# Designed miniproteins, single chains, continued (4): the designs that were tried, part 24

Each design is a single chain, and the fold is of that chain. pLDDT is the mean over its residues in the fold that is shown.

## One batch from the design tools (miniprotein)

Design m12805
Fold by ESMFold2-Fast:
Structure m12805 (fold): chain A 74 residues (1-74)
Amino acid sequence: KKVEYLEQQVEAMRLALAGDVAGAAEVLREAAEKFLGAAPPDAVVAAIAEEAAANATQEDIEEAEKLAEELKEK
C-alpha cells in the first residue's frame, strides 16, 4: 500500500517530466487521498507538480521505479 503511493508519485513525475503538469497534479491528489485519507488543497498539489516538472530527471524516475519494484518483491 505504501508501495502503491510510491508508484503514484513515480507516475506523477513521469507526467510532469513530459510536460503534463495537470495530469501530474491529478495523480498526486488521488495518491494523497488514498494514502493520507484526505485530499490536499489544490494549490499545494499544483505547487508539487510544478516543482516536479522543473526538477525531475530521468534518473530520479528510474531510481524510484527500482525502489518500488524492490518493495513489491518483499
Scores: mean pLDDT 67

Design m12806
Fold by ESMFold2-Fast:
Parts: structure tokens; C-alpha cells; sequence
Structure m12806 (fold): chain A 110 residues (1-110)
């Protein structure tokens, strides 16, 4: 169905965003603050682009709220002043994206 196709497409987009966050967390371990800030800004822009694609497919108020929360976390990531702030915000963003994925996956099996 069209709904199932949209759910799978949104799950694929969320998986892409999670993989970007996991890669960034590994890279941050060895980066300078300036490199970490540059990566944070780049990742924030990429994740927001993915979230905009999900929003175009989303009809669920719960998911729309989670998209807004994830976008706010991406803005916090772009504004991070320390590596610790960047890591904490990345983990929170990853948790929000994972919650969105669980919500959507539950709809596929319900």
C-alpha cells in the first residue's frame, strides 16, 4: 500500500540519519574542537535535510512533533561550544531518531 511504502521510505531515511550520527560519534573521539564544531554544523544540516524529507511523507501528529524535537536538537548540535556538548546532543538526537524509528516500525507490524 501507499502507506506501507511511505513508512518504509521514512524508516530508510531515519536509518541513514542514525548511521551519520554513529559515524560522527566515532570521528569526534580524535577531532580537535574546531573540527568537531565543523562536523557538528555539517551533520546538523544533513540531518535537517533528512527530517524535511520525512516531514513531506508524515501524516502522524506524534511523528511531526518528534521531527520538530529532532530539528531543535540539530540546531543545538550546530551551536555546540565543546566536544562534550556535541557528544551529548548527538546522543540525544540519536535517541529521538531511534524513538521515531520504533514508532514507525510498530505501525508496519500493527
Amino acid sequence: SSEEENLRKMLDLLQQAVELIEAALQQLKTMSLAEAQALGKQLAAQVKGILDQIRSLATDPTLLKQIDEAKALADELAAAKTKEEAIRTLLRLGMTLSSMAIHLATKLVS
Scores: mean pLDDT 88

Design m12807
Fold by ESMFold2-Fast:
Structure m12807 (fold): chain A 69 residues (1-69)
Amino acid sequence: MEEFEKFAELVRKYVPEYADKIIELMKKNKKNVLEAGQYALENSKDLTPEQAEALLKAMEEVRKEIEKK
């Protein structure tokens, strides 16, 4: 899914330290990109507040791209 690939790129950009962990959780969940992103955020308890904020911004960007269509 194109939105999943976009989200993965944004996650690697904003939270590179946790990107692989978050992407793995998203793949495990198999829901749409936003649901998978929320699952990843909820299960990534080791994120700093700054990293969590960056992840939320990345999810919001993907949501806006989906809504534009």
Scores: mean pLDDT 66

Design m12808
Fold by ESMFold2-Fast:
Structure m12808 (fold): chain A 92 residues (1-92)
Amino acid sequence: SKEAERYLEKAEEALKKGDVKTALDYVQKALDYGKKAYEQGNLKEAAEVFERVAELAREVAKEAEKQGDKITAANAEGLAVLAEQLAKEAKE
């Protein structure tokens, strides 16, 4: 959805600035829109959103780890794993 795309763009901008907490918040909001697409039967759109959420969440985790923010890193890793699983389910 355009809403998911907007939040993913905002997450990338926050991550580029090193703001891992804001980036993770936007990635989570994008995931919520992906889940809405999934619930509405828009499986292809949901899969694409979930894959991008997983990629960005892993980048957030790496940046958070570099900054010593272990809590944000762990939360981002968990979000990436969840998004990867949801993407697989949406493709099948």
Scores: mean pLDDT 89

Design m12809
Fold by ESMFold2-Fast:
Structure m12809 (fold): chain A 72 residues (1-72)
Amino acid sequence: MLEELRKQLEEQRKRNILEAAAFTTDEDVLKKIAEELGISLEEVRKIRDELMKQYAEDLKAAVDAAIERSKA
């Protein structure tokens, strides 16, 4: 139970920081996030790009669903 709780808190904290990074273009902020998480700046940028890609996929799915509803 304690290990599960620690994992959840760690993941939640990292998710909040990474979510902020997804919408940040300030290099100084990205560097600070990298230091805080103990990862490289390249890794922070990679995660940001992956989150942006996921949002793009969600948008595409929403558009496709709207088109399908229009056809039916």
Scores: mean pLDDT 70

Design m12810
Fold by ESMFold2-Fast:
Structure m12810 (fold): chain A 58 residues (1-58)
Amino acid sequence: SRLSRSQISEIAREFNVSQSTVSKLANTIRSLFESQGLDLSNEEIRRMVRGYLEREKE
């Protein structure tokens, strides 16, 4: 599962980060879980990306 361009753009705007940052983070999260035999849904990846970026604001 991959985030759509609109989802990437929305998250990037919301957290004031680049679209490439969001894309790389989503790919890293997906890859880490896939290496453990876990297939994350698009919505799960989106939630995890948002959670990571929210922690970085603090």
Scores: mean pLDDT 78

Design m12811
Fold by ESMFold2-Fast:
Structure m12811 (fold): chain A 94 residues (1-94)
Amino acid sequence: MEKEIEEAIKKLMEEFGLSEEKAKEIVEFFKKVYPGEFTAEKVYEFVKLLMDTLKLTAEELEKMDPKEIIAEMLSEVTGQNKEDVLKALEELVK
C-alpha cells in the first residue's frame, strides 16, 4: 500500500498540478473511506471524474477540504444530499 500511496500522490501532482500536501490529504482520506483494493489509478480516476463532473479547476480543488471533495462526488454520483453524505463520511473517519 505505501508504494501505491506514493504513486497516487505523484500522479495527482503531475496530472492536476496539486500541491504535495493537498494530494496527500486526498489520497489518505480516500484510503480511509475506500475499503477495497487501493491503487494509484483508482484515486486518479476518482479525482478526474470529480473535476470533470463538478467542473472544478486545480485551484478550486486545492482550497477544498478532502472530505468535502469526496462528499461532492458521492452526492453527484448517488443523488443523495451533500449534507447527508458528509454526515456518513464523518462517522466513517471518526
Scores: mean pLDDT 73

Design m12812
Fold by ESMFold2-Fast:
Structure m12812 (fold): chain A 88 residues (1-88)
Amino acid sequence: EIEEEIRERIEKGESAIKIASKLVEKGLLKYEDTAPLADLEFQGASKEVLEKAILALIRGADVEELEEIARLESEEEQLERLEELVRA
């Protein structure tokens, strides 16, 4: 259900930062873990990248791993790395 909610919000154009804020309010994310999402959104990452990044964080991906992904210049590489984290 939460995965569906995130997907719908992203598809409707809601910002990743706003979605992350709501997830923090629900106790599903820590505020400290959301910085990479802000970085990705600031860089103009695609909706798919933002969706997968949020899902990876919910699945317990390390913030350091997401910071590394946010530094990648290729969206294709970002998506591949995020997909691996979502699979866990």
Scores: mean pLDDT 81

Design m12813
Fold by ESMFold2-Fast:
Structure m12813 (fold): chain A 52 residues (1-52)
Amino acid sequence: IQETIEQNRASVEELKEYLKENPDLDEVIKGVLQLTIGSTEHLIERLEERLK
């Protein structure tokens, strides 16, 4: 579980960096990536609650 949290955090950071590096992406693609980031962060939050 802890390892899964770390991996998902790394993925979120990579997606955030990708968006920052590619500001000219299609708005639809940006929306999908932002949704993916949000969903992954929500998953991390749920997993962290289980570790508390």
Scores: mean pLDDT 76

Design m12814
Fold by ESMFold2-Fast:
Structure m12814 (fold): chain A 65 residues (1-65)
Amino acid sequence: MLSPLEKRVLLTIAAMGGVASVAEVAERLGVSQSAASRAIRNLEAAGRVERLPDGSYRFTGGEPP
């Protein structure tokens, strides 16, 4: 199961239209960029997000609400 932070990051990316940078996620959740980066890296390893060529991350876990 995803950690609480990883779940919040995933929901935040989905709520932002499915694409977000580490900095945007960190600002929106009120966490450090290092915390957001760690959570996003774990989500990428789990296949829940993918890294785009511009350095942003796209949600891959289904259609956003």
Scores: mean pLDDT 79

Design m12815
Fold by ESMFold2-Fast:
Structure m12815 (fold): chain A 65 residues (1-65)
Amino acid sequence: MIEELNELAERLAQSTPEERERILKEFVRRYLKQQLPSLTPEQQAEVERHLAAGDLEAAERIVRG
């Protein structure tokens, strides 16, 4: 977690504004997917559906509870 945040910060500092948006979205998707094994099968299906639709905010709400 902390190491991944430090890596993300370094990449963002070296990236263009457009690339920063892409990197942040990829990081959030990866983070949410890492939480899937801790969720119920129903919650996993909802998170995956929201991620497929590009709705990272909705997926994050389910993961946080």
Scores: mean pLDDT 75

Design m12816
Fold by ESMFold2-Fast:
Structure m12816 (fold): chain A 91 residues (1-91)
Amino acid sequence: MLAKIIDLKVQKLSDDQVKISWKIIPGDGKVLAAYVFAQKKGTNDKKFLGFTKKLKGDIIAKLIPGQTYIFFVKAHDDKGKTISDPIEIKV
C-alpha cells in the first residue's frame, strides 16, 4: 500500500501567513519526502511551499492576502506517490 496523508490542516496566523500541518501513515514503502503546494483558486498557478522528510510535518508560508488558495500535500515513498485531499482557504 502507498502512504496515506491524514490530518491536513491550514491555520491562518496573520494577514499573509498560514501554517500547514499534516501526518503521514506509512504504507509498504519507506517515506522519502512530503511536498507542500498551494494553488490559486480559478487558476493553474501552483506554488511550491516547502518539503519535509518527517511523518508529522508543518510549514509556515507567506501568501497573497485576500487570495483563495487550494492546499495539498504530495508524499513520495520508494513505491510511489500519494496526494492529500485538498483544503480551500482564503488567506
Scores: mean pLDDT 80

Design m12817
Fold by ESMFold2-Fast:
Structure m12817 (fold): chain A 63 residues (1-63)
Amino acid sequence: MKDEITALSLEKEGDTYVGRITIRKADGSREVIEVRAPTAEEANEKLLAKAKELLAQGAVLAK
């Protein structure tokens, strides 16, 4: 069974950017992973790096 990345989002909170990865776990539960950075570019880089890590661990992209 595989975890699914169901959504990626990036939001500005004050002077910080918060990226979120929403995952549907193999057991049907949901998990949200947050990454934070002072710029949108850095937040997006961290978000993509985390998504790649999850895919390498056997997760699939649900789009």
Scores: mean pLDDT 79

Design m12818
Fold by ESMFold2-Fast:
Structure m12818 (fold): chain A 85 residues (1-85)
Amino acid sequence: SLEEEIERLKKRIVEANLGEAAADYFIETLKKAIERAKKLPEPVDPRELLEAFYLHFVEGLTEEEVAKRLGISPERVREILSLFD
Protein backbone atom coordinates (compact mmCIF):
# COMPACT_ATOMS: atom_id res chain seq x y z
CA SER A 1 0.00 0.00 0.00
CA LEU A 2 1.00 3.66 -0.31
CA GLU A 3 1.08 3.97 3.49
CA GLU A 4 3.54 1.04 3.74
CA GLU A 5 5.72 2.58 1.02
CA ILE A 6 5.77 5.93 2.87
CA GLU A 7 6.84 4.11 6.08
CA ARG A 8 9.61 2.31 4.16
CA LEU A 9 10.73 5.65 2.70
CA LYS A 10 10.87 7.18 6.21
CA LYS A 11 13.00 4.24 7.38
CA ARG A 12 15.36 4.66 4.39
CA ILE A 13 15.80 8.38 5.20
CA VAL A 14 16.55 7.61 8.87
CA GLU A 15 19.00 4.85 7.86
CA ALA A 16 20.77 7.37 5.58
CA ASN A 17 21.75 9.16 8.84
CA LEU A 18 19.55 12.22 8.18
CA GLY A 19 17.65 11.69 11.45
CA GLU A 20 13.96 11.25 12.33
CA ALA A 21 13.12 14.99 12.39
CA ALA A 22 14.46 15.37 8.82
CA ALA A 23 12.57 12.21 7.78
CA ASP A 24 9.32 13.61 9.24
CA TYR A 25 9.85 16.91 7.40
CA PHE A 26 10.47 15.09 4.10
CA ILE A 27 7.40 12.88 4.59
CA GLU A 28 5.16 15.92 5.25
CA THR A 29 6.57 17.59 2.10
CA LEU A 30 5.85 14.37 0.17
CA LYS A 31 2.25 14.18 1.49
CA LYS A 32 1.63 17.77 0.33
CA ALA A 33 3.05 16.91 -3.12
CA ILE A 34 0.77 13.84 -3.35
CA GLU A 35 -2.29 16.01 -2.58
CA ARG A 36 -1.14 18.61 -5.15
CA ALA A 37 -0.67 15.85 -7.75
CA LYS A 38 -4.32 14.75 -7.31
CA LYS A 39 -5.48 18.24 -8.40
CA LEU A 40 -3.40 18.35 -11.61
CA PRO A 41 -4.92 17.68 -15.08
CA GLU A 42 -2.63 14.64 -15.53
CA PRO A 43 -2.47 12.17 -12.60
CA VAL A 44 0.93 11.20 -11.17
CA ASP A 45 1.58 7.65 -9.92
CA PRO A 46 2.23 7.97 -6.15
CA ARG A 47 4.88 5.23 -6.34
CA GLU A 48 6.84 7.10 -9.03
CA LEU A 49 6.46 10.28 -6.94
CA LEU A 50 7.88 8.55 -3.80
CA GLU A 51 10.85 6.99 -5.63
CA ALA A 52 11.66 10.14 -7.65
CA PHE A 53 11.64 12.14 -4.39
CA TYR A 54 13.99 9.74 -2.59
CA LEU A 55 16.41 9.28 -5.49
CA HIS A 56 16.71 13.01 -6.22
CA PHE A 57 16.42 14.72 -2.80
CA VAL A 58 17.90 12.03 -0.50
CA GLU A 59 20.32 10.13 -2.79
CA GLY A 60 21.28 13.22 -4.85
CA LEU A 61 20.76 11.66 -8.29
CA THR A 62 20.29 13.94 -11.31
CA GLU A 63 16.93 14.11 -13.11
CA GLU A 64 18.40 11.96 -15.93
CA GLU A 65 19.70 9.33 -13.47
CA VAL A 66 16.30 9.21 -11.71
CA ALA A 67 14.60 8.84 -15.11
CA LYS A 68 16.86 5.88 -16.01
CA ARG A 69 16.26 4.23 -12.61
CA LEU A 70 12.45 4.56 -12.89
CA GLY A 71 12.18 3.89 -16.64
CA ILE A 72 10.45 7.22 -17.38
CA SER A 73 11.47 10.35 -19.30
CA PRO A 74 13.61 13.14 -17.74
CA GLU A 75 10.75 15.53 -18.58
CA ARG A 76 8.38 13.37 -16.50
CA VAL A 77 10.86 13.39 -13.59
CA ARG A 78 11.05 17.21 -13.75
CA GLU A 79 7.23 17.41 -13.79
CA ILE A 80 6.99 15.12 -10.73
CA LEU A 81 9.75 16.93 -8.82
CA SER A 82 8.10 20.32 -9.51
CA LEU A 83 5.24 19.17 -7.23
CA PHE A 84 7.56 19.58 -4.20
CA ASP A 85 8.47 23.27 -4.75
Scores: mean pLDDT 78

Design m12819
Fold by ESMFold2-Fast:
Structure m12819 (fold): chain A 82 residues (1-82)
Amino acid sequence: SAFEAKVKEALAELEKKRKLSEAEKLALEIQALGAYALAHNDEELVARYEELVRELAEAIAAGADETEQLARLLAELREALA
C-alpha cells in the first residue's frame, strides 16, 4: 500500500543516519501503523492495535523473543489493515 511504502521510505532515510536493528525497524513500523489507525479514527483497528501491543508486552515479560513477537504483531496488524 502507499502507506507501507512511505513507512519503508522513512526507515531507509533513518538508516542513512544510523544503522537500525531488526527489532528497532519492526517497532518503528508498528508505531507508524498505530499512528495511522489513530489519525483515521478507525476505532476497531485502534482497539486491535492496543490488544496486540498488550499481548506483545505480556509475551516479552514471560520470556518470549522480542524480535519474533514484534514480527508477529506487525503481521497481525497488516492482516487487520487488509
Scores: mean pLDDT 72

Design m12820
Fold by ESMFold2-Fast:
Structure m12820 (fold): chain A 96 residues (1-96)
Amino acid sequence: SSLIQQIQRLSRDLSRVSRELSRRLRQQGLYDLSGSMTGLSVGFDYVSRTGDIQRAISVAQTSIRVGQRVLQQTDLTDLAQRMIDLAQQIIQLGQQ
């Protein structure tokens, strides 16, 4: 369905954003947050390949929580906000 295809595209973008956040967080010595972003990148990559809506919602909800921690602890505001915004779009689509 077009809805599954939209979730797959958003998940592909989120996998890239999470990977970039992981790299930048590691450079700042924030290893726990970096590890969380690596896990999210793997989860979003899985969703981008499978179209698993339940997994998409679960990973997106986790990414919003982790993204909010990045906003609280770092200056990576634009990347963290982009992740939150894209994840909210997945949740909205997946709950239709």
Scores: mean pLDDT 92

Design m12821
Fold by ESMFold2-Fast:
Structure m12821 (fold): chain A 93 residues (1-93)
Amino acid sequence: MEELIKEVKEISELPLEKQRELLKEAMREAIERNAKKEGAPQELVDEALAQIPGLIDEAVAAGVPKELLAAEIVRYKYPELTSEEIQEILEKV
């Protein structure tokens, strides 16, 4: 838990452009990991990957705080984390 709080803090201190790059990579890896686990066809994977830039742009345009972007990156990197655990991390950042 303490290591995850530290990771979120470190990511939240990065420039927005770097947070966007990390979020894009984390989302891509999560989609590819889930697709492999579920045996999804490549066409569905490609469609999901194509949506990533738009979702990130919408979040940034909506004024999502940098701490929340950092928490989302950690959530995608560590899929075993529950919503409650992510919320606890966010409260300590």
Scores: mean pLDDT 80

Design m12822
Fold by ESMFold2-Fast:
Structure m12822 (fold): chain A 62 residues (1-62)
Amino acid sequence: GGHAEFAAALAEHEAREAGGEEAGRKAYQMGLVRGTENASDPNAAAEAAGEAAREAIEQAGV
């Protein structure tokens, strides 16, 4: 749905800027899952996207 896709795209963009392509790819996957789980609330979806970006950057080792 739109909220999950938006959250995933936002997470991908932020992680890419900070950690590069691999971080962005991981953030998109995590953001899509977490955004879907929080699809009823755009604010919760955005928060989940931020968390996904941070985790993806950490996992990418940057």
Scores: mean pLDDT 73

Design m12823
Fold by ESMFold2-Fast:
Structure m12823 (fold): chain A 72 residues (1-72)
Amino acid sequence: AMAAALEAAGQARADEIGSRYQKLVKEAKDLVKEKGLTPEEAIEWGKEHADTPLGRVLRALGENELALAEMA
């Protein structure tokens, strides 16, 4: 009973964090589309705004996109 209650509370917190992360990913992708940023430009913008959640997400997305391009 206690373990199930703790798991439910943990899942609710994880879902909240996941929802916030997905919203940031959407905002980052919208910013890339609006400004026409390349992966390199997205990484640069993210480095300049590393103190913000959006900057950190945008940098990670740019680095991931660049890595995927190298795999193609």
Scores: mean pLDDT 74

Design m12824
Fold by ESMFold2-Fast:
Structure m12824 (fold): chain A 87 residues (1-87)
Amino acid sequence: MDEELLEQENDILTNKKPVSPALIAAAREQLEAEMAKLRENGEMSPAHEKVAALLEELLDHIEADPSVAALEAKFAELQREADEWHA
């Protein structure tokens, strides 16, 4: 996933800026593109699928109606799980 999108997401959370639907769509497209590359290379593992699912849950949470505190807590949990599964 592009660091530019992650930086914009972090800036939005920090400054409580509105999240655009285009930004969420772009993040989803990048996630799916990276998953497709992993599948083409035969590198897709259950751990990669787990991490992708956790990232999709985070994007769904932002899109549905984010509260900054709840979203930050969710992000911390997803990041911890991603670190455990990314081996």
Scores: mean pLDDT 64

Design m12825
Fold by ESMFold2-Fast:
Structure m12825 (fold): chain A 70 residues (1-70)
Amino acid sequence: MKEKLKRIARAMLGRLAETLGMPVVDVEGLSFEEILELAEKLREQAPPEHQALVDRYLEGLKKIYEEIKK
């Protein structure tokens, strides 16, 4: 279950980066903490038009993190 949630989180980060037109990162090697850190950085760099989308992704990632942390 943990690996499935981690894979979903990586896919979410990759899609978010693509949507924002940012360089694709190697998401497969990232820890969950690194995924959250990169998502927060994407939020800071995102244009205003995409900030609501980034916020929804961050909310989803934080929920996945709580499930993994158990």
Scores: mean pLDDT 74

Design m12826
Fold by ESMFold2-Fast:
Structure m12826 (fold): chain A 69 residues (1-69)
Amino acid sequence: MEREKIIEELANGKLSPSADPALVLEVSAEMAEIAVKKRRENLKNGKQFEPILLEEVAKELIEKLRKEE
């Protein structure tokens, strides 16, 4: 299964049982890193109530992966 599908499924809470476990772990770590970075930047900029949406994290990771290839 491709990274993009795993990212979308994780954001929706519906992970495919056929997904590669190693790839799932890698994608989960990358999504968590993006979410933490966004939260930290929001707190630093006085936006402590700004929500971090998983769908936004997923879109950012997918776009980043496409630029890295």
Scores: mean pLDDT 74

Design m12827
Fold by ESMFold2-Fast:
Structure m12827 (fold): chain A 100 residues (1-100)
Amino acid sequence: GLEEELSKEVTEAVREAFARIDELEAEYKAGKMSLDEYLQRLDGIIEELIAKADEYEAEAKKVGPGEGLALDIAAGVLYIVAGVIKTIKENLEKKAKAEE
């Protein structure tokens, strides 16, 4: 059903986001990317997840209450993951300042 399709789509979006973060971290640690570039790329991932969550919330308003709840849950998961990535970004900024 819709819930199974949303679960798969959300799981894949989360998996891809963290895979991209791992690649960015590797490039940053290898000295191939500045901290500013790394932080900007993390912001891009956050914005993409929020945009997808906003699309789920918008769709939830157009469907019945059961389907709407499933879409709201999908949006909620992506907002939480975006918040986790924002915390990773903030910790990177704090660590960089502490190493000055």
Scores: mean pLDDT 87

Design m12828
Fold by ESMFold2-Fast:
Structure m12828 (fold): chain A 100 residues (1-100)
Amino acid sequence: LTKEQQFLLELSKLYGKFLEELEKNKGSDFETLLAIVEKFFKEVLELAKKYLSPELVEEIEKILKETLDEMKENNYSEEEMLKKLKETLTKIVDLIEKEG
C-alpha cells in the first residue's frame, strides 16, 4: 500500500471507532457531541502527519478547522453535525485521491 492508501485505511478504522463513541453518547448535549468530534479531528490530523506530506497535512488541518468553526457558529443538531462530518471526510478523501 502507498502512504496515502495506508492513511485512508487507518482513517476508515478511526471513523468506525468514532461512530461507536457517538452511539454511546446518543442524545447528549451539543458540547459533549462537539468534544467527541474535536477529539476525532485531532486523531485524524495526527494520522495525516504520520502518512501524508506537510502540504496535504496543512490542507487537511484547514478543512478540519473550518468544519469545527462552522459547527460552533451554527449550533448544529446531532444530525447536522453528522451530515457535515460526512461531507468533510469526503472532501479529505477527494483531496488525497487527486493530489496523492
Scores: mean pLDDT 84

Design m12829
Fold by ESMFold2-Fast:
Structure m12829 (fold): chain A 99 residues (1-99)
Amino acid sequence: SEAERARELEENLRELDRLVLEVGIPKAEKAYAELPEDASQEEKEEVTRKVLLEAIEEAKRIMEERAETEEDRERVERAVRAAEEVLKGLEEIAEKRKK
C-alpha cells in the first residue's frame, strides 16, 4: 500500500510537470516578450517565478477538472503540495546563496 501510494504520487507529479510545461511555455513566451530589453536579472527572475506559479495553479485546475473521484482529487492535492515543498526548498537554497 505504501509502494502503491508512492507510485501514484510519482504518476501525478509527472502529469503535473507535463501540464506545467504545456501551460507554462506559452505564458513564459508572452511574459518574456513583454519585458523591456534593459530588464534587470531580478526582473527576469521575478517574471519566471510568476509564470511558474501561474502554470502550477492552471495545471492543478486542469487535473482537478479531470478528477472523477474524491480520491483522485486528494491525489492531485498531494502532488501540488509536493511540488510546493520543492519550490520552498529551492527558495531556501537561493536565499542562503544571497548572503
Scores: mean pLDDT 76

Design m12830
Fold by ESMFold2-Fast:
Structure m12830 (fold): chain A 58 residues (1-58)
Amino acid sequence: SEAELERLEAEYLELVREKAGEAGVLAAQHDIAEMRRTLSDEEAIARLRRGIAYLRSL
């Protein structure tokens, strides 16, 4: 869903900010925009969930 995708995007970007700072956020925003252009919502959600899990493991 769009709401779930937006929630996961916000969570992912906050984790990126914590781990990599503002430069990391800019790169991640670019990746998210590209992902939204090329992937289905389901694929984007799955990719964001994997990214969040990875960042939380650091």
Scores: mean pLDDT 85

Design m12831
Fold by ESMFold2-Fast:
Structure m12831 (fold): chain A 110 residues (1-110)
Amino acid sequence: MARELAEEARRLLLQGKYEEALKLADEAIKLATDPYVRANALLIRAQALLEQGKYEEAVEDFTEAMRAYVEAGHRETALLAGASTIASLRSQGKDEAAERLRRAMDEILA
């Protein structure tokens, strides 16, 4: 159930249906018992928030997703997703949000 909701949320995100993606990602996060599934749902919600210009909320979800990926044993996935998001935030001129995520990543990956 949670995995299916996260996969549908990703599909909606790719279609630009950000509000619908956010709703399904929120439900997936609430139902997820597996850290990897929870991390995927958090990452999808964060990406939808980023596309809507909600940078601070997106950074919080990205940070939580990275923690969940590391908890699930997917350290390389956390590093890659974090680095990609930091680069995206910087390209949009959101340097404070990018630096906040970078500091969080340093602590999570320590």
Scores: mean pLDDT 85

Design m12832
Fold by ESMFold2-Fast:
Structure m12832 (fold): chain A 88 residues (1-88)
Amino acid sequence: SIFLTPDQLKGDKLYSEALKAASEGKVEEALKLAEEAAKEYSKISEKQAQEILERMRQDAEEAQVDERKRVNLYVASNIILIGAEFDE
């Protein structure tokens, strides 16, 4: 379902900050922000958020790329949570 909730807006802001940190090479901060954003998205649809988060972690592990690229993949995958909500 398509919903504009405070939790989604907060999640979007945290992912935006995570992407900015990743682009600046602040890998550890970017990962922490991505984790916080994932927690906010879990408030929208806990089961769906967990499934996508698990797939995102699997994708990051399977990629076997450098730390910066892993963080970028992890953050990008988290944005799919919003996309899935809009596709419904």
Scores: mean pLDDT 57

Design m12833
Fold by ESMFold2-Fast:
Structure m12833 (fold): chain A 81 residues (1-81)
Amino acid sequence: DPVAEAQAALDAARQTIKELKEKIEKGEVTPSEAASLITAARVQLIAAEFYAEGNPELQAQVEELRKEIDEVAKLADEKFA
C-alpha cells in the first residue's frame, strides 16, 4: 500500500528529525552523528515522496518535512561551525 508506506516513511523521518533537533539543542550529538541522522531523514523523505505520488495531501506533508529537515541541517551546521 503506497499510502501506508508514505505515511510510515514520513513518521520515521519526523521522529528522526525531532530527536536530532533536541540532541543538537542539548549538545548531546557529535557532528558525525548529526550528519548520519540528517542523511537517514533525507533517505526516508525520498521514500515518502516516491510513495506520495498522486496524493496531494501526502505531497504537502513531504514538502513541509523537507523544509524542516533543511532547517535542522542548517542548525547543525551553525552549531558545529
Scores: mean pLDDT 87

Design m12834
Fold by ESMFold2-Fast:
Structure m12834 (fold): chain A 69 residues (1-69)
Amino acid sequence: REKKMEEGKKKREELKKYLREVLKISEENLEILEKMENGEEVEASEEQTEELTEIFRKMAKEIAEEAKK
């Protein structure tokens, strides 16, 4: 399941582009998102984490809706 990160990297790249082009996320938050997606421990400010959580929530909802269909 964690042998190759190719699929993960492609997903992350698409995710970053989607977030940047669709959700207009900040560059700093994009970096934090990438680390969190990789499962790395990140120490970010509450403000940054709050914005990231909001964006994550929107994306998670879209994915869940698509999977439900």
Scores: mean pLDDT 68

Design m12835
Fold by ESMFold2-Fast:
Structure m12835 (fold): chain A 95 residues (1-95)
Amino acid sequence: MSEDELTKEVNDSLLLMSRSVGDIAVARSKDPKGAREAQELFIKSIQKLIESEELRDTNPDLAEELEKEARELLEEARRREQELQDAGLLPRREL
């Protein structure tokens, strides 16, 4: 049974997203446009993921489409985060 493993993976992803939003908010004072765009993409991705989960039981096809859109937004947000790191506006993530 991998239920606990799936729950952990989702929670780890949410924690990483929350940390990225926080770090970007700090960077926003140095590059308000780049940091804002990255933050907005992360927030929009989270919102679509929540909507997808709410619709999963009632409209699974729409839920799957929203999850796909959320993943695309997250990928773009990660690219923006990397650009901020390369510019020295965000610290590299310590493991």
Scores: mean pLDDT 69

Design m12836
Fold by ESMFold2-Fast:
Structure m12836 (fold): chain A 88 residues (1-88)
Amino acid sequence: DKEIKEATKAVEEKKGEEAGKEFEKTLTLMKKMANDPSKSEEQRELAKEGLDKAIKAALEGDTTKAAVIATSTLIRIIGMEIDKELGL
C-alpha cells in the first residue's frame, strides 16, 4: 500500500492527478489479483512481477514505462482468466 501510494505520487507529479488516480486503480487491482487464490499460479506471479516492476519504474521517474507495464500486465492476466473460464 505505501509503495503503491509513493509510485502514484510520482505519476501525479509528472502526468497530473487523473493519470495518478488511474495508475493507483490499476496497481490496486494487480495487487488483488496477485493474492487471489482463484487465479492460476502463473496469473498470480505475473500480477506480482508486473506490480513490482511498475512501482520501480514509477519511482525511477519512468512514468510512461510504469503505465505500460501496469496496463499490459493487467490486460494479459484478464485475457488468461477469460480463456481459462471458457475452457480455451
Scores: mean pLDDT 81

Design m12837
Fold by ESMFold2-Fast:
Structure m12837 (fold): chain A 59 residues (1-59)
Amino acid sequence: LKEEIEKLKKEYFEKSKPIFDELRRAMQAGDEERAASLRAELDKLHDEYFKKMEEIVKK
C-alpha cells in the first residue's frame, strides 16, 4: 500500500518534470498557446495521480 503510493509519486514526478520544463520554456518564449496546452496536460496528469492515490487509500 505505501509502496504503491511511493510508486505513484515517482511516476507522477517523472512524467510531470519534462512537462514543467517545457512549460517554463514556452512561458519564456511567450508561446501562450503551447503554455496553455502544457498546463492542461499537467492538470490532467495531476487529476489522474490523485484519482489513483485515492483508489489505493480506499483499499
Scores: mean pLDDT 79

Design m12838
Fold by ESMFold2-Fast:
Structure m12838 (fold): chain A 70 residues (1-70)
Amino acid sequence: YSDEQLAKFEADLRQLLPDLGPLSRAVLEGVIAAYEERYEELANAETASEEEKIELVREFLREAVARESA
């Protein structure tokens, strides 16, 4: 990943999870990889609303950050 791609992803991530502390490059790379791996599952998830889909993605990203930060 380029520094520009990581910076953009971190900005997008912080829009969904504004309470995140500092993140290392390794954590960001791990979170992106996890998101890309599961993108098909997330995109195919049946939700009742756009808000539910956003919450599903937010929860996935929160878990990914926690796992990569450990």
Scores: mean pLDDT 76

Design m12839
Fold by ESMFold2-Fast:
Structure m12839 (fold): chain A 97 residues (1-97)
Amino acid sequence: SELKKKLEEIEKLIEEYEKDPFNEEIWEKLKKKYKEAVDLFNEKYPDLNEAGDAPSLEEALKIIEERYGKEAAELLERLVELRERGLELEKKRAAAE
């Protein structure tokens, strides 16, 4: 449940940042929490190198589901979604310079 809590915290930080764009304190917290979630995921699922080398997210999700079950696949999918949302925020930050 610790990883699920960190993912929820990241979602809240993204929402807070969207309400107050360019708030550096929220942005730094978001980066830190995202790194902590990735580190925790890699600690729990250390053999994911093969999933990372998969040609698609769909294939990566199948590999993780076979090895660690549906919950692990759902956590990977959620991490990827949060990464994509973070990249969109980073693009908006760069465009505003």
Scores: mean pLDDT 76

